# Designed miniproteins, single chains, continued (6), part 7

Each design is a single chain, and the fold is of that chain. pLDDT is the mean over its residues in the fold that is shown.

## One batch from the design tools (miniprotein)

Design m20227
Fold by ESMFold2-Fast:
Structure m20227 (fold): chain A 108 residues (1-108)
Amino acid sequence: MEELVKEALEHIEKAIELAREARRLAPEVRELTEEAIRHLEEAKKYIEEALKKDPVEGLEKAIEKLEEARGLLGRVGALSPEVRELTQEAAEHADKAAEYARKAKEAA
């Protein structure tokens, strides 16, 4: 479980970095990108809390936030072609984080 949680956290951090770069390059979609970053940060918090208590519930909430972030990142990329590659890569990292979180939940 601990190794799977660590992998999920590393992928969330990468998704946040890419989303922040997309926010810098495409201010016209800033509100949507900031909302995606907020969901990624919330997912990170739930995963960190899952290591301390209530791992199943914390991981489920993290997965929900990662799925919400993925949807928002897709919308940002659709509205702003300049950051489409960045938001696609960020969404791929969010998907990997959710996969590791699901595996960690099954191991709990």
Scores: mean pLDDT 86

Design m20228
Fold by ESMFold2-Fast:
Structure m20228 (fold): chain A 70 residues (1-70)
Amino acid sequence: MKRLLELESEASLYLMGAFIYIKNGDVEGARKYLEKLRKVIEELSKLDPELAKQWQEVLEEYEKRVKELE
């Protein structure tokens, strides 16, 4: 399924971006990428709820890391 693969690719890219910003202590950059990831997860939940739940757990983990940088 082309759309599912596209969304998974976007999720991976946004997570990587968020990780880089978190590593650099850039809260604004990290939050921007996590917000993009959240929107991709929302679209994923329409196609594969189980996969979306896995990504949601990762998102929550990274949001907690960003909160600790504030």
Scores: mean pLDDT 84

Design m20229
Fold by ESMFold2-Fast:
Structure m20229 (fold): chain A 55 residues (1-55)
Amino acid sequence: VTLSAEEAAEAVRLAEERGLDEAVRWIMKRTGLSEEQAREALARAVESRGGAVTV
């Protein structure tokens, strides 16, 4: 599952500010992905954006 750079950045920010569950819900609402797919997308976004943060 692929998020745009902007979507990935916002998802990571939401995870940091409000927790993983809120970021997952945001991805689901924006993309229509399932919870499992949204969790994978978030994990990839954190890894790609943070460079130093591996999930």
Scores: mean pLDDT 73

Design m20230
Fold by ESMFold2-Fast:
Structure m20230 (fold): chain A 64 residues (1-64)
Amino acid sequence: DEAAEERARENGRKVIAAAPEEEVERAIEELRKQGRLELAEEIERAAKDEELREEALARLEALA
């Protein structure tokens, strides 16, 4: 469903606008608390890559 995917991307962009670094770090820490260490590390690496940054935020939103 394209509408659901677009909504996830918009939510990711809102996180960037509000507090990009702190929000991303908080979400990664929550994933680590849940025991999803591999996923948390993947998202952290993607967030440092400018091309993958928006996709990383969309993944964090989908997990919330």
Scores: mean pLDDT 62

Design m20231
Fold by ESMFold2-Fast:
Structure m20231 (fold): chain A 75 residues (1-75)
Amino acid sequence: MELIEEAKKKLEEAKKALEKYKETGDEKYAELAIKYAEEAKELFELALQVAPEELKEELEKNIEEAEKIKEEAEK
């Protein structure tokens, strides 16, 4: 499902931005981490609405991970 693949790419970008923020302290990376995490969460939530039951646990885990990235960037 391309939607899940796109969401995973956004999640990776959010992780990279968060790492840059931790390394540099530059607020622009915190903003990028929040933006990408929100975009990933939105895509995973859309996928969750149409996904077969067996994928729902993985999608919920990915949504939780995106929320944690956003929380870390908002500190």
Scores: mean pLDDT 82

Design m20232
Fold by ESMFold2-Fast:
Structure m20232 (fold): chain A 85 residues (1-85)
Amino acid sequence: NAEAAKAGAQAAGEAAGAGDRAAAEAGAAAAEAADPGAGEAARLAAELAFAGKAEEASGAGGGAMEGAGEGDGEGAREAAKEAAA
């Protein structure tokens, strides 16, 4: 569950960086479906990329993935939120 949310957030960030809004939204929706808390992190990553903050979005996505460690989506959410702030 947390691992699936982490994968969804990563996919959303990569898609947003590539300029694919539909794929970014799908990734965010998948993260939210897997773990509602992780959906916010995925949305923040996509929003940063679309706002022209591609470098910050990449950092937020990477930090969120690493912050989640192995199997905890809560760390991913906190890392992405902190990077976005």
Scores: mean pLDDT 58

Design m20233
Fold by ESMFold2-Fast:
Structure m20233 (fold): chain A 69 residues (1-69)
Amino acid sequence: SLEELREEVAEEIRRRALEAGLSEETAEKLAQYVREGRGDAAGALLVLHGHPELVELLREKMREVEELE
C-alpha cells in the first residue's frame, strides 16, 4: 500500500540520519515529514543539519512513492 511504502521510506531516511550522526529527535522529525508526504520539508531539514547528500536519496525514494499514486 502507499502507507506501507511511505513507512519504508520514513524508516530508511530515519536510519540514514542516525548513521550520519543526527539526533534521534531530528531523525524522527524527518521520518514524520516523509510519512506526511512533505519531501520538501524533510529535504530542508537535512540541508539545515549539513547533510545535503541525503536529499538526493530522499528525492529518489519519494519519487518511487509518487509514481504509485
Scores: mean pLDDT 80

Design m20234
Fold by ESMFold2-Fast:
Structure m20234 (fold): chain A 72 residues (1-72)
Amino acid sequence: MKKEEEEKRKKEAEKLLKEAEEKEEAAEAAEYQAKIMEENPEAKEAAEKAKKEAEKYRKEAEELREKAEEIL
């Protein structure tokens, strides 16, 4: 198989892993914000929204990692 195709797959996998890491950081930030907002009873809706965003980012990160593993 062409070395060029192997290098392209490695670069694509690295790019996906970097995007997954960025999504994980976004999820952690959203989780932290949700925790702070939960301390304020007036911010319940904002806290729930932040929790949903964190879950979304976690799922996106997982999907990106799976794609990276498939490509290698």
Scores: mean pLDDT 80

Design m20235
Fold by ESMFold2-Fast:
Structure m20235 (fold): chain A 93 residues (1-93)
Amino acid sequence: MQERIEELAERARAGDEEAGVELHRLLGEELRKHLDMDNPTVDGYIAAMEKLGFEVQRALSKDNVEIIAATHPLMTEEEKQRLAEQLAADSQA
């Protein structure tokens, strides 16, 4: 499955929308396998995401709301930029 995730990510980068949808579905299923449903905490979700190779950042907004941003090494520069822009808007930086 890991190799398929990498291939789908490369195809999604090239503009294959169907590959992007399939990748999202597959990552969601893998995340649920690693998520401890008996421990539905933010820390539990972060641990599951990190197990799948996601890099998780925690930030506090101006209103002291915890913002969680997750990036994967397979994400495009554009996807990372969009996430950074959204995080900056929420933080009012």
Scores: mean pLDDT 64

Design m20236
Fold by ESMFold2-Fast:
Structure m20236 (fold): chain A 71 residues (1-71)
Amino acid sequence: DVISRMARMIIDAGKSSPTFSRSQIIDIARQAGASDADIDILRSLLDSQGRDTYSVGQVLRILRQLQQILS
């Protein structure tokens, strides 16, 4: 599924980069096949964090929240 694909892409990208920007996370979501509606929810979750950058663990927690909303 899309969330599992996003998580895999984040883990793989995290091997070469310790942090992700909001725009990088959204780009990964689009590459994974997330819908515009899924991306709008993801943007809201990212914006609620009040952060400029995200670690792998932080992104994976946000993806878990996204999965719960979409369940």
Scores: mean pLDDT 84

Design m20237
Fold by ESMFold2-Fast:
Structure m20237 (fold): chain A 84 residues (1-84)
Amino acid sequence: SASDLALAERVARRVEEAIREADKLAEQGRIREALMLVEIALGMALIALGVLKVAGASEEALEIVEEAIRRLEEKIRELRELLE
């Protein structure tokens, strides 16, 4: 539905914004804050994915959010390596 796709697109946009902000925080040496930001974004995206699945959202809407989740998991791995 249009509302499901709109939610998916909004989630993807917020995730991209969170990753950009996390990258800027990491450049400033604020790695723990960057990690916290992307972990919060991951929680939000997972909740949105659950809502879309319960709503019977289209494959397109689900794929948008699943790709956003994948991007966040990738960034979390990168940031955790910087702390070890």
Scores: mean pLDDT 90

Design m20238
Fold by ESMFold2-Fast:
Structure m20238 (fold): chain A 107 residues (1-107)
Amino acid sequence: GPPPAPRVRVEYDPETQELTFTADRPVGDEDTALAFARAVLEKLLEQAGIDPSKLTDEEVEELARALIQALDAGVSGLKDLARFIAEKLKEKGIITDEEAEKIVNVG
C-alpha cells in the first residue's frame, strides 16, 4: 500500500462547540496541514451523509488547500468552514443544493 500519511485526529465537543486537532507531526509541515484539512473535509462530509469517495484525489487536494487558505485568513468557526466547503463543492458540481444545506447544518 501507499506509505502512511500523517495521522490527524479531529474531535468535536458538542458542549463547547470546539474542534480539537491532534497530529503526530508539526502543523507547519505542508503534508500535516493537508492531512488536517482532509480530516476536516471527511468529517463534514460524513456528518452530512455525503460519501467522500465522490471526490477525486485532485479535488480533495484542491479543497484541502483552499480550506488551509480560509483558516489562515481567519475563518475559524465550524459553521463558516462548513459554508465555505459546501459552496466550493456546489460550484464544482460534486453536490446538490440539498446536500450543500446538509453540510452547513452540521456546523
Scores: mean pLDDT 66

Design m20239
Fold by ESMFold2-Fast:
Structure m20239 (fold): chain A 55 residues (1-55)
Amino acid sequence: SEIEEAIKKAQEILEDPSAPAEHKLLAGQAITALKSEDPELRELGIELIKEVLES
């Protein structure tokens, strides 16, 4: 699912030693949002990961 793919991408950012600290912070927040029971927070998590990958 899109949520599972976003979580995997966020984990890859967290595990990447070359990733900027700002990207790791956003990836951590995205994982928290993606695992939320709130559908609006899950959508926010997807957008956060997209922003990190597009920057």
Scores: mean pLDDT 81

Design m20240
Fold by ESMFold2-Fast:
Structure m20240 (fold): chain A 86 residues (1-86)
Amino acid sequence: MEVEVFGKRYTIRGDPALTDRLVFDAETRTITVGPEYVEKVKDFLENGDMSGLPRALRLELIALEAAIVNDLDTETFERLAALLRQ
């Protein structure tokens, strides 16, 4: 699934090995979440809608939005997301 955010195209993929985690690769602009959340992550990036998302994923999406807006690399995103997981 693809989404456009601030003029950049991102790919959203489902991985059944993921639970309430989000994996982001800034170089390939790929976002990976549990398969049940792929459409909800797209809705969040397009409309800011967090309905039906677990709290852990909502925090990771806040980190993701900060990474996209500020053009942060994968490592910086992972550090920010890790702080929010504590």
Scores: mean pLDDT 82

Design m20241
Fold by ESMFold2-Fast:
Order: sequence, then structure tokens, then C-alpha cells
Structure m20241 (fold): chain A 56 residues (1-56)
Amino acid sequence: SMEAKRLAEEGLRLAKEGRVGEAARLLGQSVNLARQNGDEEALAYAEKAAEEAGIS
């Protein structure tokens, strides 16, 4: 979904700014929304963004 992707993009931006806790929260929300909507592309994007940010 557009919302899940937006949350992942914002989470990655926050991680690049060093705001790791806020980034983890937004990336977690992105993953939850993608799973709820069955959006495999958004889920993959969120997981990749979390890996790039160093967040599991």
C-alpha cells in the first residue's frame, strides 16, 4: 500500500539522520500495514529498508 511504502521511506530517512528509535518504529508500522494488506512489494521494501538502516 502507499501508506506502508511512505512509512518505510520516512523510517529510512530518519535512520540516515541517526534517529534510529523513531526509524525502527516507522519501519515496524510499515511491515505491519504491508502484511495486513497482503502487499508483498511494500513488505519487501520495508524489510530491505530496515536492513539498510541496520535495524532488524
Scores: mean pLDDT 80

Design m20242
Fold by ESMFold2-Fast:
Structure m20242 (fold): chain A 119 residues (1-119)
Amino acid sequence: MTVLTESGGGTVKEGGSVTLSNKVSGVDFSKSAVGWLREPPGKPPIGVASISADGTTTSYAPEVAGRATISRDFAKSTAYLHLSNLKVEDTAVYYSVVGSGEDPVGMSMGEGVTLTVEA
């Protein structure tokens, strides 16, 4: 069974930065793509960032491009999402997602961490 141990979030001032982390267990981390979705208040979930199983391919939503960095630490089986120059619009519940690179329907999702950005 895949277990996602998420941390980070909380209340941050606009213009600040935050790092979200996800420690993955119960699956082969080296064979699993990792990403984040976010669900803004009253809006549907949207993709934020992803990194391939081998760490060579990254993708970012337009809303965070140039402000987000996704990375992975294979020794710690942990993925990180760093967000800088935070905007009030970054306020959302952030869900980590893990899936095999070959089957998008095999995705596991964490319980989410709340980020609140204050003006």
Scores: mean pLDDT 80

Design m20243
Fold by ESMFold2-Fast:
Structure m20243 (fold): chain A 58 residues (1-58)
Amino acid sequence: GPQEVVVTVTAPASTPEDEVRQAAIDKAKALGATVVNTVVHRTEDSVTAAALGEIPAP
């Protein structure tokens, strides 16, 4: 079956969520993954985005 990949990017809280999300997506794509879902979590000091991707079967 497809191989699951999770990529996480953390940035300062002043960083737009869309930018952090896109960075996680771009990193997942660089690994050859198709992004299936993204999650963004904000704290007082940071924004973290996680991209869940799958590497297609050969």
Scores: mean pLDDT 82

Design m20244
Fold by ESMFold2-Fast:
Structure m20244 (fold): chain A 78 residues (1-78)
Amino acid sequence: SEALARLEEANAALLAAAEAGDVEATRRAGEEALAAARELFEAAGASPEEIEAALAQLRRAVEGAVAKAKAIAAEKAA
């Protein structure tokens, strides 16, 4: 599915950007992953409650990736 392919691409971009310490790229990839995940869950017939719960979990993962990117960027700047 297109949404699944986009989610896989966004997740790969999120990991690469976070490891590079690129905060803006990490945020962008996270936004793309959340959008693709919403489309995928909707296409799968998930309930609004299931979608909200899944997206909340993914948002926490994205926040963790952004925090990691910030830490790596700060260490490189020191």
Scores: mean pLDDT 86

Design m20245
Fold by ESMFold2-Fast:
Structure m20245 (fold): chain A 59 residues (1-59)
Amino acid sequence: MKEELLKAAEELREKARKYRAEAEKLRAAGGDPLEVQILEGVAALLEGVAALLEKKAEK
């Protein structure tokens, strides 16, 4: 259902925000640049999937 797709998209976006926050925190602390890039990459993938779910729910 449309509602289920939107709910799933919201959950993915929430997860993505948490990963981005962790990446920013790690970057600010001078942490491992590869770990920062992995966290940012995961967040971007989750955001991409959420956008696809939102588009599918739109129709």
Scores: mean pLDDT 82

Design m20246
Fold by ESMFold2-Fast:
Structure m20246 (fold): chain A 106 residues (1-106)
Amino acid sequence: MEEELQARIDELEALAAKLSPEGRDLVRTGINLVVALYELTEDYERALEYFDKLIELVRNAKSVEELIDGLIALFEEMRKYAESQGKDELVALLDREIARLRARRA
């Protein structure tokens, strides 16, 4: 992993360590999807942007519900980008996770 991307992952893992088990799993899902985006698109700047947005989301969320709502919005943004790049596998991964998160908010 590029040094700057690894630094964001390390910060997210440190933030996740302070959360409930559910919060930690949500943050790890976010990390895994941004990593998948980078690996499938090779778009370093976009991966940094989404990691920075994920860090801000995790820092600002006051509840698991706010974290879920923020992750849905972030993953929908990532999905639009993935679709614009023709990355069908990434779109499928994002659709699956968005559906899972929406089910938890029902």
Scores: mean pLDDT 88

Design m20247
Fold by ESMFold2-Fast:
Structure m20247 (fold): chain A 80 residues (1-80)
Amino acid sequence: GPSSPLSRLEGEALALLNEGRRLLAEGRYDEAIALFQKALELFREAGNEEGVAEALRGLGDVYAAQGRHEEAARLYAEAD
């Protein structure tokens, strides 16, 4: 669950998630993947299950945009 001592980790992860979404929109897929992976790690450290799901969906969106639909489907299933 959310905790004030983890607020910085969650804030940093959210900033990375938002930047990853921007890079995805720009077609900068490798950079978007790196940021979503880092956001995923920070949300896992924070115990933020919703943040983990959003980061996994972000990774799935990048793989889908690259035509890597099998990898995207696995990430979406993990996010559910």
Scores: mean pLDDT 86

Design m20248
Fold by ESMFold2-Fast:
Structure m20248 (fold): chain A 62 residues (1-62)
Amino acid sequence: MSGGEALELSLAAKKKDPEAANEAGEEASKEVRKLNLSDEEEARELGLQIALEKLKEKGLVK
């Protein structure tokens, strides 16, 4: 999945269920911090991918 598509799906999920989408984003942020990444772009992309997996788990994206 491209970065642009990942972002678009995350925004769509947030419109459907902002609370669950925000929770997924917070969980992704915590996972990225555990990986000790110093690069902002790398951390952002990985965080978005982790957030999408959390959103799939919650049934907001497929």
Scores: mean pLDDT 72

Design m20249
Fold by ESMFold2-Fast:
Structure m20249 (fold): chain A 91 residues (1-91)
Amino acid sequence: SVRDQIAQTMRQIVAAIQPSPAETAAINRRIDAGDYVGAINRIIDVMQRRGVPQSVIDLLQDARRHIIAGNYQQALQYLQQALQQLQQQNG
């Protein structure tokens, strides 16, 4: 399902930004609960503290906006773009 793909893409973003074990656990609890907005909010907090580029943070904010609107397919596209940019910076 699109929700399963959103959950998987968020877990891959978390792996790419490498939060603390406590931050990772807090994000995964929100993903497992289907609280994608709460998960994205915590991911953005980690990204801001780590100095991740604003361009990537903007994609997470766009994904969050689309989740709130019920546009899960569009939210997935923004999350996939964010993951791609993170992978390009680390490769």
Scores: mean pLDDT 89

Design m20251
Fold by ESMFold2-Fast:
Structure m20251 (fold): chain A 81 residues (1-81)
Amino acid sequence: DLVERLRELRPDVPEEVLERVAERILRDLASEDYHARLTGVQELIHLLRKAGESEEAIRERLLELGVEEEVIDEAFADLEK
């Protein structure tokens, strides 16, 4: 339950905003388009980093959501550039 976890991590953000962001991310992660999936992963990484999550914790959450390790690796590499 991504929306529930985001509410716990970011209680300072309005529920309606978190729901819209989570819906967009989940739609992107479920997309057949590699670029859309990569974009969703990058947005989730950015959001969780702002919440104070470590790279290790973020990687674990993405794997739990069914994201491919290759996409996770590329998303982190792109954010380091």
Scores: mean pLDDT 77

Design m20252
Fold by ESMFold2-Fast:
Structure m20252 (fold): chain A 92 residues (1-92)
Amino acid sequence: KTFTATVAAGGSATVEVDLELAEDATVTVSNTGTGTGSLAVVAVDPEGRVLGATVVAAGGSGSFTVPAGRVASLTVFNYGTSGTDTAVVTVE
């Protein structure tokens, strides 16, 4: 499943993903766009527990693993000072 979030410099966005995973999954994140910011992507369960996170530099990619169970949301933070960056997040 693929999700996208476009986040202005200094901003954040929360994407409600509402996934139920039968097994551990890899979350892959690509930071695209014209901004210079690093994006932090955090996966959270319905109880607000952090399942995993990564920080991806502008134009880069990263990944982390989330355990089997419920993923409620992905929160994306843009640590940049100018422009807009897009997180492309794949959960497999």
Scores: mean pLDDT 81

Design m20253
Fold by ESMFold2-Fast:
Structure m20253 (fold): chain A 67 residues (1-67)
Amino acid sequence: MAVVLRKSDAEVTDEEIERALKAMEGARALVIPLAPGVVLAGSTDPEALERIKAILEKAGYEVVREL
């Protein structure tokens, strides 16, 4: 399960995002930068994916595509 997210005008620091994602590493979660302001987020765990989406949405990202 994976989603593509794009950054909007809402502001959260990259350090906050990295800290939150590191706390979720045991959930087989990954975030891959595709382009400036565009990331691919994926997990085999639906709950982990929803948490990643929530973290990125707080950082100003929005889901533009589900894979």
Scores: mean pLDDT 68

Design m20254
Fold by ESMFold2-Fast:
Structure m20254 (fold): chain A 65 residues (1-65)
Amino acid sequence: RDVLTPREQEIVELIRAGEALTNRGIAEKLGISPATVSRHLRRLERKLGLDRGGAIGEAARLLAA
């Protein structure tokens, strides 16, 4: 499977730690736009084999398990 980029890993770690669960919150933490976060979440869904609409919740669950 595809390796996560450093930015995608940062997003996943923020979600796992419970520090940011929204596109806006993640964007503020990383100093990027919410639109850029949305693009990274779409790529994460593809790389992790997740269906649309579950990326944040499923990423948190996969890392917590």
Scores: mean pLDDT 67

Design m20255
Fold by ESMFold2-Fast:
Structure m20255 (fold): chain A 68 residues (1-68)
Amino acid sequence: MEPILLPRSEYHLASEETRLLNELLINKFLSIAYSVDASLSEGEEKKRFEELRKEAEEKVKRLEKELE
């Protein structure tokens, strides 16, 4: 069995609600980060960050629905 060495490893022992909340917060942060990166980028790189932002936003919507 893999040893639990990092705080993130303890995440597997957290309640399902806590796990979903952490994923929600991470994806909200990524959405903001990718939005900023897209604003600072040009051409193909900008399109890549826009797609990553959309993916993060979709994950946020899904997780918010699960946390109803």
Scores: mean pLDDT 73

Design m20256
Fold by ESMFold2-Fast:
Structure m20256 (fold): chain A 78 residues (1-78)
Amino acid sequence: MSPEEREEVLKLALKAINAALNGDKEEAIKYAKEGAELARKNGVDEAAKYFEKAKEAIKKGDVDKAVEYLSKAMGAAL
């Protein structure tokens, strides 16, 4: 994964966190999905799995768990 692609994964995770904290469920799901797709494309399967788990937490309204999984996705992308 290039530095530029890593930066994009981190930006998508932060956008998803901000959307989830603001109650923007649809936007949070969109960014988590985009993060999962980008991470998977770059072979960072662990980050992709955490984005998928975050997406499911967002769908259930579990904001705390969504933020936890998005933070783990960022860590896996580093």
Scores: mean pLDDT 86

Design m20257
Fold by ESMFold2-Fast:
Structure m20257 (fold): chain A 60 residues (1-60)
Amino acid sequence: SMEKERLELLITLYTFVLNSSRFVAERLREKGAPEELIEQNLEAAREMERKIRELEERLK
């Protein structure tokens, strides 16, 4: 169904954003960036994790 295909696409896109946010946070940590910038990226990652979990539940 179009609904299932849409949910699967969104999960894929949010997973990409999640991985990118984690990658950026790690690089910022390595460079000794301000804690606020690191936390912003970690918060973005947590938001993506929440969205993915919601979408995965809708696929069940």
Scores: mean pLDDT 88

Design m20258
Fold by ESMFold2-Fast:
Structure m20258 (fold): chain A 73 residues (1-73)
Amino acid sequence: SELLKKARFEAYLALYLYSDDEELQKIAEELLKLVEEYEKNPTEEIKKKIEEKMKELEEKIRELDAKNPPAPL
């Protein structure tokens, strides 16, 4: 599933790039647990939870990126 691949990619990327942010790490770990649950028993309810958790993760990343803009070249 495209959704599962994107969810896993975003979660692992967040864990790698923002390893020092405990809140983001927790959100990413929760997202990975939802992905594992969906692989065992795919339901619409779990899919909705994955989509909601992905939005939460993406919003947190945007907040962190806004606080630390890249230095101009």
Scores: mean pLDDT 80

Design m20259
Fold by ESMFold2-Fast:
Structure m20259 (fold): chain A 74 residues (1-74)
Amino acid sequence: SMKEESEKIRKEVEKKLEEFVKEVEDSPVYDAVKQFAATAVAALEQATEQGDVEKAKEIKKLAEETLKMIKEQL
């Protein structure tokens, strides 16, 4: 179902965000990454509550692009 698909996307993205926050824990970007991760998780929770797979995929893409940009600055 759409709800199960959105939940799967949320779980994947949350795991990636948690792993990245841990990777940057000792870096100057830690606070910014932590803030971004919290915002992205909140948005994914809303998308999942609505069963909005399209929104969840958009948030996933934004998160992946943002993590790539930050990684290039490390």
Scores: mean pLDDT 84

Design m20260
Fold by ESMFold2-Fast:
Order: C-alpha cells, then structure tokens, then sequence
Structure m20260 (fold): chain A 83 residues (1-83)
C-alpha cells in the first residue's frame, strides 16, 4: 500500500511533535476538502489510517490514538457532506 510506505517514511524522518503537526494539518485540509471534493478527502483519510496502523505496529500508542482520532474526524466530515 503506497500510503503505508509514506507513513513509515514520515515516522522514520519526523519527531513525534512534527508528525502530529503534519497529521493535524492533513486532517484540517481534508475536513475542508470534504465540503467540495469528498474523494480527495477520502485519500487523506486513507493516509491518516495508514499513519495510525504504522504507529501502532511500532508501539507508538499515543501517536496511533491521535491519528485514529483525526481519521475519525475526517470520516465524519465526509459522511456529513456526502448527504
């Protein structure tokens, strides 16, 4: 999965603080995109879910929970705007 490889790269290259900020920005952008381009928001959702899986696999539980929370927020925005 291309998103999983990118998630692994970011978690290798970034600090916890940096990757949290990156994910926060991604989620904020995705929530705004969900209003007009839900497909584009869904791509960011898949990426956030990949970040959560990779973080969990690496034992970074706090990061995994943070990314899952962001993914849930994006998913809810997509569901809201697809109606």
Amino acid sequence: LPFELEAERLLDEMSDEEVRAYADGTAKRAIELAKTHPFAAAIDLLFLESLARVAEKRGRTDLAEHFRKLADEVKKAIEEYLK
Scores: mean pLDDT 84

Design m20261
Fold by ESMFold2-Fast:
Structure m20261 (fold): chain A 85 residues (1-85)
Amino acid sequence: GDATAAAEYAALAAEEGKAGNAKKAAEYARLAAEAALAGGAGRAAGGADVAAAEGEAGNAVGAAGAAEGAALAAEEEGGKAPKPK
């Protein structure tokens, strides 16, 4: 579903941010935000918006951190939250 797509795009944004590709991280973060909004994943959408803004500002490290948070939020809101075992 859209929450799964948001998690996948947010993970790609985090990978690009870790590689120092701030603009590419911003591109994937925008896609994550759109998918999260379509899926009703508000926390993931907020985190992805922050990741996009950080990437646009050239802050690759900040984009990576925000994108990782967005990916986790998307999994939680999409029903794939890590269940305590």
Scores: mean pLDDT 78

Design m20262
Fold by ESMFold2-Fast:
Structure m20262 (fold): chain A 59 residues (1-59)
Amino acid sequence: SKEEGEELVKQTKEAKTVLDASKVAARAMKLNAETGPSLREAAVESMEITVELIKKERK
């Protein structure tokens, strides 16, 4: 659902480490594979947030 996708994105933004953010993004992608494309955008957004965290950590 849209609400489920929004919650996954929120959890990714609230993650304090790259590993924790990556775990949430992986969960979102797994749910997308199991339940259909409604969570695909949330999975992509969670991955993009994780990439930005990696970029900040490498500074």
Scores: mean pLDDT 78

